# Ledger of designs, part 52: designed miniproteins, single chains, continued (5)

Each design is a single chain, and the fold is of that chain. pLDDT is the mean over its residues in the fold that is shown.

## One batch from the design tools (miniprotein)

Design m17897
Fold by ESMFold2-Fast:
Structure m17897 (fold): chain A 70 residues (1-70)
Amino acid sequence: MEEEIVRRAAERAGVSPETVRRVLEARRALGVLTASQAEIARAAGVSPATVRRILEAAEEVGTELARARA
């Protein structure tokens, strides 16, 4: 299920699944609640704007999949 979120978020954000995975891994390593977009961007090697797009896409996809399973 995590892999499906990664794939769909990549399609929505216009980036590769590897880029989505790097951003999500960086956020998890830095702390989901404490990591800033700038810190995640530096760790993942992308711009803060790309981090925002990926996190928004992943959140939307996750919500859609959660609703579909209910």
Scores: mean pLDDT 77

Design m17898
Fold by ESMFold2-Fast:
Structure m17898 (fold): chain A 66 residues (1-66)
Amino acid sequence: SAAAGALEAKKQQALEYARSMADSLERLGLPEEARRLLETAEQLIAAGKPDEAIAYVREAVAAAVN
């Protein structure tokens, strides 16, 4: 269905964004923050909450880099 397709696309977008941000934090020398960010984002995505995952990633990155 269109609704199921939209949710799946948003989950993939959220996961790609989380991975990209985790990679960026790791390059900045913040591997623990990168790991925690990715683990939490993946849990939110698995729970069907990709919008919350995107918001969490944005806030976590801001907190990690001040």
Scores: mean pLDDT 86

Design m17899
Fold by ESMFold2-Fast:
Structure m17899 (fold): chain A 81 residues (1-81)
Amino acid sequence: MEHFEEGIRLFGEGRYEEAIEKFEEAIKENPEFAEAWFYLGVVYMLLGKYEEAIEAFEKAIELNPEFEKAKAWLKDVKAAL
């Protein structure tokens, strides 16, 4: 939880590379944390890393099939390719 909350703060500050590190730490502690995978995808998309964003969003949806935000973002990133 702590790493995820730090990731959200860094993301809000535009510190995307540092936010990625914190979301990766949150995922390492809990690989089933769909919300951490979702935000990792959002940050990758904002950095133009569309392949990594797709992989992260697909993981979030796999872990939570009702994750409507992840589905919407996945559709948007695929349209950007």
Scores: mean pLDDT 85

Design m17900
Fold by ESMFold2-Fast:
Structure m17900 (fold): chain A 56 residues (1-56)
Amino acid sequence: SEERERIIERAIEAVETMVKDGMPLDVALKLAERDIGPVLTPEELQRAIEEAKRRL
C-alpha cells in the first residue's frame, strides 16, 4: 500500500540523516529497527535496510 511505502521511505531517510550527522551505520540501523521495525514485516524492514545502504 502507499502508506506502507511511505513508512519505509521515512525509515530510509531517517537512517540516511543519522549517518550524515555522524552516527555509525550499524547504530543508525539498530535505532531505525527499534523505532519502526515493529510496524514493518521482516521483508519490508530488510528492503528498507538494503535501500538505505544503496543511497549512502
Scores: mean pLDDT 78

Design m17901
Fold by ESMFold2-Fast:
Structure m17901 (fold): chain A 67 residues (1-67)
Amino acid sequence: TAQEAFDKGVQAARAMDYEKAAEYFREAIKLDPNYAKAWQALGAVLLALGRTEEAQEYFQKAQELES
């Protein structure tokens, strides 16, 4: 499920495996494109990886879904 993929992403992020975390959050989004928390989490992980422009795009999408 999208929640299972999200939870795995959170676990990977806590281990500081940000690339693996990004993979899981992308899978969560693929399973549920309206999962605002997954978009927000992907943005946060990409920001940690220094991918600022990509992070901004995902944060914007999360905001749109929460509005």
Scores: mean pLDDT 84

Design m17902
Fold by ESMFold2-Fast:
Structure m17902 (fold): chain A 58 residues (1-58)
Amino acid sequence: SDGNLDEKTKEKIIKRLMEEYGLSKEEAEKEVENLEKNGISEASKETQDALKKVVEEL
């Protein structure tokens, strides 16, 4: 969603999910879509950890 996750932040989360957790690109994209639709509390532990690390590096 606009203002919550910009394009670059989404790309960084996808990359971390693929590289650190072994998700496919399609699986990582679905995790980010779920995060945008339902919020961080409904996201997987892997997605929560990836988001936290990406935000800490911004």
Scores: mean pLDDT 76

Design m17903
Fold by ESMFold2-Fast:
Structure m17903 (fold): chain A 83 residues (1-83)
Amino acid sequence: SLAEKIASLLEAARAAAEALGADPAILARIDQVRREALEASELGFTEEAARSSSDALLLIARATPDPELQAILRDAAEELRAL
């Protein structure tokens, strides 16, 4: 389902951020995006969840100083936008 694709992309982004040693504040922001996407999908706003998650990951990418994490979050955002 679309909701499962959104969840998988956000879980992959979270795992990558943790593996790169991202700041706990960045990890908490990704976890918040995951919670909001799940809640929106449960209410039937799955397409909106994909777009909002994409936008949120781009904001997080701009907030991190790690260029590798920036690239991963931007790629995840593009995949979410393409759903």
Scores: mean pLDDT 89

Design m17904
Fold by ESMFold2-Fast:
Structure m17904 (fold): chain A 68 residues (1-68)
Amino acid sequence: SENELLKKIQELLNEDPEFQKKINELIESGKIEEAVELFKKYLLEKGYSEEEAEELANFLKKHIEESL
């Protein structure tokens, strides 16, 4: 569900405050594509599959775009 995906994203970002800060700075600067790409890379480095990383990154992008 969307609520479960959002919770997972929030938990991941809360585990790495410096990374969360970097993602937030990119979003606040309007660099949405860069933020999404960085998040996907981060997930892959954490051991997520390509499919899982793509799903979470696309959900983050949708959430940001719908909030603007």
Scores: mean pLDDT 82

Design m17905
Fold by ESMFold2-Fast:
Structure m17905 (fold): chain A 96 residues (1-96)
Amino acid sequence: SMEEQLKEMTKILKEAEKKGYKIYLEFRGASAAPDAPVEVKLVIEKDGEKKEITRTVTSAELQAALDAARGLDGPEFIARLMLALGVTVEDLKKLL
């Protein structure tokens, strides 16, 4: 279920932070036009090395994903947003 995927992804991100990984989001491109492309990157950095998952979505799809993650903070926000953009728990595990 989505709740189970959210809990598992949040747990993985929290455990990664405890292991010294820096986890953050980068956005490239922004437009008020709903069909405009936006690049969303999940960046995982440790000891100067970066790994990333990139999704290119429309501005409307990004807004919907941000709305789904509204009110969440830290790893849970990142987890909800990534799941909404089609990133799986298995995709995340492959980076770590």
Scores: mean pLDDT 85

Design m17906
Fold by ESMFold2-Fast:
Structure m17906 (fold): chain A 59 residues (1-59)
Amino acid sequence: ASEPRPSPEAAQQYRGEEVEVNNGPFQGERGRVQAVRESSFEMEINGERRRVPAQWRAR
């Protein structure tokens, strides 16, 4: 059955946005959010796709 499932409303809004990483090995880097997951973003940083925990995101 194809029923609508609850999705994380807020997190999806950041897909395609450029954000700065606030922590970890990519701190201070800026990248575009390519995909949104429960606890992480897949971001393109310096032309490379990186997985960044959502908690490391800064605005």
Scores: mean pLDDT 64

Design m17907
Fold by ESMFold2-Fast:
Parts: C-alpha cells; structure tokens; sequence
Structure m17907 (fold): chain A 70 residues (1-70)
C-alpha cells in the first residue's frame, strides 16, 4: 500500500530530523541551523505526499522551483 509506505517514510524522516538536531547541538560549528533543518523536513514531507498522490516528478520539481522563487 502506498499509504503505508508514505507513513513509513514520514516516520523515517522524523527520526532523521531528530538525529540531525541532536548532532547540531553536539557540533554547534555546523552550518545547519534548526530553522534550516525544519525547512528541509517540510519540503521532504511535501514531496512524499505529492508522490503518494501520483504527481509526476517533473511537476513536483516545477512546484518546488516556484516556491523557492516566490
């Protein structure tokens, strides 16, 4: 089921995000801020949802480019 795969990937992304926050706190010289990590997580979740809805990769890329420029 694509819905089950999407939920699994979302959970994996949440775990990676938490791990990245922990590493950032341990290594404050890292360029990755909490705000940057949160934005990356948000974009990744949107991409996963669009893929689950059957939106083609080309259209997803165009949407992301438009959001980055606006």
Amino acid sequence: SMKEELEKKKKELEEEYKKALEEMKRNPREEASEEKLEEMKKVALEVLELKAKGVPDEEILELLKKKAKE
Scores: mean pLDDT 67

Design m17908
Fold by ESMFold2-Fast:
Structure m17908 (fold): chain A 55 residues (1-55)
Amino acid sequence: SAAFREQLRTEFRTLSKEELEDVKAFLEKEYKKTKNPAYALALEITKEVLEELEK
């Protein structure tokens, strides 16, 4: 849902780049193992927030 996506984005924006890279690695591992769409969505949001930090 849009609310879930915004909550994740807000939470991830409080993390450092190092913490976000750790979250990304964890989510990639979990998605590869489970194929659960929730991990795919969280991974997408993590990548978006990391991209914002590079600007």
Scores: mean pLDDT 82

Design m17909
Fold by ESMFold2-Fast:
Structure m17909 (fold): chain A 58 residues (1-58)
Amino acid sequence: MAKLTKTEPDGTVYETEIPESEAKEMIEEAEKKGAKIERDGNVVTITLPDGTVYKITF
């Protein structure tokens, strides 16, 4: 399981756990949409053009 934290542009934070396979699909889809992907060890941060941030911890 990977830990997923979603932060909306208004500062609202949601936290859940997802399968690692789903997390990897999320990263691939975000990359296709031109999102900024940052990798630091087991943590992946995705910043969408609207300011939404997903933080995935494996």
Scores: mean pLDDT 82

Design m17910
Fold by ESMFold2-Fast:
Structure m17910 (fold): chain A 69 residues (1-69)
Amino acid sequence: SAEARREAEEARRLARENGGVVPAPSPEVEEAVREVAEKLRRIGDGIDRALALLKAGGSREEADRLASA
């Protein structure tokens, strides 16, 4: 309900005033996020190639290898 949401916001405000606020993301966090995003892109490319291979009637084992790269 709206009351439960307001109570949650109030608790968050109190936690913030008592030192619960996280500062802006550090450069280390930005680098980690970028590395994960790059890995996910490479996985996506592998999956796309695996799907194209399967559509062309290729081996399931070869497709699995491409998707796992």
Scores: mean pLDDT 69

Design m17911
Fold by ESMFold2-Fast:
Structure m17911 (fold): chain A 56 residues (1-56)
Amino acid sequence: MLAVAVKDNTADTPSVLKFKKGDVLKVLRRGSSHAEVEDAAGRRGLVGVNDLEFLE
């Protein structure tokens, strides 16, 4: 499952993934408030579901 970031995330928290608007992320798990995702560099972290557009 893929998602696109709808805004930038510059958070400096170890469990939260940094990304830019328009980044394509692989969704590993989808929660009610957060999704566990992997970016194109293989970095994994949590992203707020409101910051993502799910493509499925």
Scores: mean pLDDT 76

Design m17912
Fold by ESMFold2-Fast:
Structure m17912 (fold): chain A 70 residues (1-70)
Amino acid sequence: MREQQLANLARWIADERGRATVTPEDLAEAERQLDLGLKMAPAGKAGSYRIAGQEEEAERWEKVYEELLK
């Protein structure tokens, strides 16, 4: 799971930066964002999934975050 998320996020970052190929810098940034997402609570993951266009996954993490706020 995490390896797939890392690869997908790295490619998304590369595409956002106008690169056709994933670079080590893109992989490092993807790892940083995933680590921050985990540390910043499910809200960070929900935001990442929304940016990636995965609305169903974003809604799931938003619900987890909402439960944690109780």
Scores: mean pLDDT 65

Design m17914
Fold by ESMFold2-Fast:
Structure m17914 (fold): chain A 55 residues (1-55)
Amino acid sequence: SMEEELEKKRAELAKKYLDEIFKNRNDPQKVAEIEAKLREEIGGDKSSLERAKKA
């Protein structure tokens, strides 16, 4: 379904941004900017970010 494809794409994007957050983990300003970008891309769905963390 379209919902499954959209969820998969969001999970892939979340993982990409999560990797960037991890690389910049010691820079809270940079992390905040990347998190804002992720929130915009996935509509503020924190659960997608949590799923990406679990791999």
Scores: mean pLDDT 71

Design m17915
Fold by ESMFold2-Fast:
Structure m17915 (fold): chain A 62 residues (1-62)
Amino acid sequence: MELTEEGKRLFEEGRLDEAIEKYKEAIKENPNDREAWLNLAGVLAAKGRLGEAAGYGRKAAE
């Protein structure tokens, strides 16, 4: 939960690489955090990493 909120803050600040890192840590701590999977997909899409974004987005939908 805390790592997902930190990731959101970094994304809002435009710190995309740091946001990706925080969301990946959130998923590592809680693989069932659908919000972390969805938000990671969003940041990856914003960074143009569309294949990775699609992968994480599919996991969020499960």
Scores: mean pLDDT 81

Design m17916
Fold by ESMFold2-Fast:
Structure m17916 (fold): chain A 59 residues (1-59)
Amino acid sequence: SLIEEAEKDLEQAKKALEEGDGAAAATAFWHARQLAEQAGDKELAEKARELYEEGVKKA
């Protein structure tokens, strides 16, 4: 499902962020947000947006 794909993207993005790869993290969070928005999960989309901003700061 779109939600499962968004959750997987979030986990990969969080791992990239923890490893210091802010650019890879930001890209993955952006994809996760789009999938969450398409699925109608506003809470997941907002979580991905916040993590995207952190990734951009680290990039």
Scores: mean pLDDT 79

Design m17918
Fold by ESMFold2-Fast:
Structure m17918 (fold): chain A 82 residues (1-82)
Amino acid sequence: LEKAVTKEQAEAAIEAAREALKELRELAKEDPSLEESVERVERLIKKAEEALKAGDYATAEILATMALIEAGVALVEYQNAK
């Protein structure tokens, strides 16, 4: 049984990803090396929004979750920088 993703779940995931992107952009002002991660997160969010508009809520949630993970990894790498 495959669990269906709701529109509300997809929208919530995209909003969370947008907030993560906002925080990552603020950090990128202090460390330009984070700009590549900003670009990757932006691309994932854009693709998630396109999936949401197409009614593909499962793909939208997956892509938004990937954007959140990417932003989280960038933050951890930034904090662990020597």
Scores: mean pLDDT 81

Design m17919
Fold by ESMFold2-Fast:
Structure m17919 (fold): chain A 57 residues (1-57)
Amino acid sequence: MSAEEGIAALEKLAAQMPAHAVAQYGREEAEYLRRQGKEEEAERVAEHTRRLVAAKE
């Protein structure tokens, strides 16, 4: 999954899920991308996750 696809999935899930579930999903996606050597994409997903969680709080 690309960072763009991961971010789009996070935004859809954020509309349907509580903040803690969005945070968990985002951490898992960022870790997956880091394991693929895509650290910049992982950081973009992590940053987007933080912003979505903050918006729910």
Scores: mean pLDDT 77

Design m17920
Fold by ESMFold2-Fast:
Structure m17920 (fold): chain A 78 residues (1-78)
Amino acid sequence: SPLAERYDRAARIAEQSAKRAAEKGDVETARNMVEMLKAAGDAATEALMAEDKELGERKKREYDERVKRMQELAEKVE
């Protein structure tokens, strides 16, 4: 799905930005990247579920896990 591919690219950029922010001790930027990724994931999941519910449910689990890993990274900087 082009939508899933678009989200995956955005997620990789956000994850890299969060890692760099964490390395610098920039907690605010890391948290902002987590919030942005969560919002993007929720929007992508809604659109995917409208077209293909099974694919949407699988992608929701993947996106939720990515957000969780990035939240844990941001928390480690605190």
Scores: mean pLDDT 78

Design m17921
Fold by ESMFold2-Fast:
Structure m17921 (fold): chain A 78 residues (1-78)
Amino acid sequence: GLSRELLLRAIALILRAIGLLIEAEKSTSPKKEEAIELAKKALELAKKALKSTDQEEAEALLKEAEELLEKARELLKS
């Protein structure tokens, strides 16, 4: 199974992605749709990491999800 650290990171990223999707739906940003797509992709990657039995694979998926969420947040600020 995944390490406790990676499991908690995956759960945290899933919750953050859901929160960002809710925020984006209420946003008036012209880049709202791009932010939603990035947040959805991040959510999917975090879910894949949670189901992974390979710690290295899970770590890579979580890093990609974190980068996508950061990009989505920046899009909502513009």
Scores: mean pLDDT 84

Design m17922
Fold by ESMFold2-Fast:
Structure m17922 (fold): chain A 65 residues (1-65)
Amino acid sequence: MEELPRLLGEADVDGDGTVTKEELQAVLNKRGEKRDIDEILALVDKDGDGTIDYNEFKEFLEKLK
């Protein structure tokens, strides 16, 4: 299920700081981001493996500002 507030609230990099493509899409949709998920992944997922570290996710959010 999509739990966007919890995903953002659990911003911990104490070991398990990864975000899946599905969760990323849900977060972006909730923020009102209308870009394609693939375009977003191209910005943060350097290897194209479909997973993103929470640090990389934060870096992406910084670019949005």
Scores: mean pLDDT 61

Design m17923
Fold by ESMFold2-Fast:
Structure m17923 (fold): chain A 64 residues (1-64)
Amino acid sequence: SSAVRQQILRLIGEILRLIGDILDLQAQLAQTTDPARQAQIQAQIAALQARRDALMAQLRALPA
């Protein structure tokens, strides 16, 4: 259905944006020397990875 197609496209778009955000944070982490900042960035990466994994699971559960 059109509604299912729109949901698939929206989920794919959100997943791709999250991947981009994770890569940006990983690049920031590589340039960061402050241990407190490193811990904050690592926590943000972990949260975004969990969100990505949840959206990927939702995408896999949708009918073809």
Scores: mean pLDDT 89

Design m17924
Fold by ESMFold2-Fast:
Structure m17924 (fold): chain A 87 residues (1-87)
Amino acid sequence: DKKTFLGRLTLAILLAFEPELSLDEIQEVTKKLVKLRNEMLKNNISLDEAVEKAKEFVRELAEKYGSDELYQRALELIDKVVEAIKK
C-alpha cells in the first residue's frame, strides 16, 4: 500500500533525526515531513521517486544540522523501509 510505504518512509526520517533534535526542531521537521508525504500522495509519484525525494530531504536536513552521521543513519533507515516493502 502506497500510503503505508510513504508513512513508514517519513517515520524513518523522523526517527533518524529525533534523538539529536529539540522538541521545537522535531515539530518543524514533522511539519515538513507531513507536507512532503502529502505532496508525494497528491502527485502520484512512483515509489522510486518518493525514495529519491526522501533522500534529498534528509540531505538538506543533515546540511542544516551539520551532521554526516545523521544523514547516513537516515539513509540506512530509508533502505530498511524499502527492503521491507519488496515482499
Scores: mean pLDDT 77

Design m17925
Fold by ESMFold2-Fast:
Structure m17925 (fold): chain A 65 residues (1-65)
Amino acid sequence: SISVPKEKAEEILKLAKEANEEELEEGRKIAEELMKKYGVDDEYADEQTTRNGEKVIYAYKKYEE
């Protein structure tokens, strides 16, 4: 399960929706870097994954590979 801050996730989604097919690949790469930066992959956190009071989005096995 992967969770990211809602603010960052929404920003990425908006950029991805505006971008080309080629830019979608970069969008995913940036999303993965942001998720790793917030330590999403560090620990299995499904509930109340709030860092610095940020609201996060819960994604169960959304990025399995």
Scores: mean pLDDT 52

Design m17927
Fold by ESMFold2-Fast:
Structure m17927 (fold): chain A 78 residues (1-78)
Amino acid sequence: SAALLAAVKEKLEELAKRILEAIRAGDFATAEALLKEMEALLLEEYPKLSPADQQELAAFVDELGREIGKELLEALAK
């Protein structure tokens, strides 16, 4: 449902924000724990979505993953 998709996206955005803050602080242990929490949320919620909502969530997760990956590479390059 659109409501379920919106709720999952909101939780993922909050987790992504916390992951980015942890990476910027050099707290890679917290970032790793939050990434595992994000994976657990996806494993639980993704199969509950319609195929159309799954496709939309996959695109959203891909964008969040690119932002996290970029921030991590920038942190490691220092």
Scores: mean pLDDT 88

Design m17928
Fold by ESMFold2-Fast:
Structure m17928 (fold): chain A 77 residues (1-77)
Amino acid sequence: SAALAELARRTAAAAEEELDAILEEIRSLGEEAPAALDALVARLEALARLAEAAGDAEAAARLREVAARLREARAEL
């Protein structure tokens, strides 16, 4: 759907722009940081799958790249 593709593009752009700030905020959650990262990765991966199914492979790839960077941050905790 057009609305889902638009949401995916906006989410990817916002996540890319704010990635360092998001990571710092999540790290500040202390013992909750791993669960917060895992939850965010799951949501981004789900949105990427929906975007790809809607025909927006670029938005899907961008969301997956953000999710991969969050997984790297998770491995550092």
Scores: mean pLDDT 85

Design m17929
Fold by ESMFold2-Fast:
Structure m17929 (fold): chain A 76 residues (1-76)
Amino acid sequence: NEEAGLKAVQALKKGDYEKAVEYFEKMDPNNPDVLLLLGKAYEKLGDKQRAIEAFEKALKIDPNNEEARKLLESLK
């Protein structure tokens, strides 16, 4: 959903991480780029467990995603 993606990015830019999570959760749950941004939003909210889960799912879909791997490593 293009509209959800735009709203999610705008929420991240404003520091509204709760709204960003809501919009990203309405997007494709199997898109590794969406999962990467969702994980970053969870991390900003202090929800380490959900951030870890999002990054791990991104890596299962795209095992060569170095950004997801690096972010996951930083939380462990």
Scores: mean pLDDT 80

Design m17930
Fold by ESMFold2-Fast:
Structure m17930 (fold): chain A 94 residues (1-94)
Amino acid sequence: ANLSKEELEQEVEISMLEIQLSVSKISADRTLSDPNISKEQAEEIKKLLKEHEKLVKELQRAIREGDEKRAEELREQVSKQSRLLSEKIDEAKK
């Protein structure tokens, strides 16, 4: 019933990661629904989105398990993959 401050902070981070992933999925889906997108660009965006989702899920697991070292490594990877996905989405819109 009562969450500790640490448990509450973990749940907030997990929830924020889910929100960020949802925003990325919406942006990707909108770009993929464009009839002018090339097959190559569509396949690349789908691959990057799948990898990003995998990394977010692994990060959420590391946070829940209290694996601080693994969580830190995954935070950096999630940040890099998020930027790459956003860049490819923006490139496809040109």
Scores: mean pLDDT 85

Design m17931
Fold by ESMFold2-Fast:
Structure m17931 (fold): chain A 86 residues (1-86)
Amino acid sequence: SAREEELRALVAELRALAAAIRAGTISDDEAAAALEALADRAESLGLPEVAELLRRAAERLRAGDRDGALELLEEAVELLEEELAR
């Protein structure tokens, strides 16, 4: 379905973003902005818990807490994968 394709795309983009954050190939400000855009997309898909986790991850990243941001991002991916399993 179109929704499942959107969910798979969101998971792929979040995993790519996490990899870029770990590799240091993206700035914290750029990554935070990307997370907020992805949060808006999650909210539009009816996933407010995922959106909240991504917004909190963006805040952690702006505070310089990369590990905390990555933990929240991985939790968001887990919720998306659970949604795809339904």
Scores: mean pLDDT 89

Design m17932
Fold by ESMFold2-Fast:
Structure m17932 (fold): chain A 76 residues (1-76)
Amino acid sequence: SLKEEYEKLKEELKEAMKRLLADPNDEEARKKLEEIIEKLKELVEKAKDVDPELALEGEIEIGLALLTLGVADLVS
């Protein structure tokens, strides 16, 4: 289900964000975070018509991930 896919992506997102915040120069964590953001964007588009609450949660997580990338860029 979309919710199960979201939960898996959210766990991967949290791990990637944690790694990048601990080491802003972790290129592998950065690439993984960028890949997860793209997957979440696709999931949000699918969820908008079926599960608007899930879509909103996904948009919030994307926003937090983008902020994490921005912070890493400032300190790298």
Scores: mean pLDDT 85

Design m17933
Fold by ESMFold2-Fast:
Structure m17933 (fold): chain A 81 residues (1-81)
Amino acid sequence: SSSLTSQLQSLGMSSDTIQMFITGVDYFNQGNIDQGQQYIQQGVSGIPDNSIMTQGIQIISQYITNPDGQQVVNDIIQQIQ
């Protein structure tokens, strides 16, 4: 969504990283958990700052409607922290 894109842009994320996160969220919401996880991990690998990474994942978590997708991003946050 435009709101999600705007929030991720405010963190100083690159367009490529934002696109990976949006694509990952879309896959989770379609029920494709494996593809969603792959795209979120690709986005995460492009972020050198753990604080920005954690904030970005917390933002995208609010846009994930699939509970399995929410669990995947929560697990990623725990691995970063």
Scores: mean pLDDT 83

Design m17934
Fold by ESMFold2-Fast:
Formats: C-alpha cells, structure tokens, sequence
Structure m17934 (fold): chain A 85 residues (1-85)
C-alpha cells in the first residue's frame, strides 16, 4: 500500500535528519552532509508516493509536518553545535 510505504519513508527520513544534526554537532560534517542528503531524497520520495496514491490532503500535510519537525530538530542540534564553537 503506497500510503503505508510513504509513511515508512517519512519515518526514516526524519530519523536520518535528526542523525545528521547529531553528526554535525559532533563535528562530523561529512557524515552530516551524507545523512542530510539521504533524508532529503527519502522525504521527496515519500511526498511523491502520497501524491501519486491520491492520499487525503490531511495525510500529505501530516507527512510534511512530521518532516518539518524533524528538520527543525536537526537544525536545533546543529545550531547548538555551532554556538559552542
């Protein structure tokens, strides 16, 4: 089922985004860049699958919100690391 597949991708993208933020916080910029790129690819695929499946607007909005929250958390972790420099 495309919606369930997309939800799994949203979850994985969020996890990778947070991990990227943590890697940046640890000074591992190469790992952070790689993880952030992978998270972005998974996020784009998830939104595409939801749109192609004709998912309700509410489901698409929920997925986007979850991704935005994960990105905000990653940015917060990265900002904390930069502020410590």
Amino acid sequence: MKVEEARELVRRAGELAIEAGRALGAGDWETAERLAAEAEELAREAVRLLEEAGAPEEEIEKAIRELQEAVARAAELAAEAIAAL
Scores: mean pLDDT 76

Design m17935
Fold by ESMFold2-Fast:
Structure m17935 (fold): chain A 70 residues (1-70)
Amino acid sequence: SKIDEEIEKLKKELEEARKQLAHYTQQLADGETAGKDGRELAIYQTAISMLEAGISFLEVKIKELEEKKK
């Protein structure tokens, strides 16, 4: 169904967003350990915050679509 296709698409976006979050979390940790400047660290912190917001949005939307499938 069209709902199943949309859920599958959102789950793929969620998986990619989680991979990106793990990547930037590691970049922040590595950057802090390496003594990178606050400007460079702020880029990673911004990316993490945006990804966390996007993940929350995707999780809510997937749940809403799964409820509509019932």
Scores: mean pLDDT 87

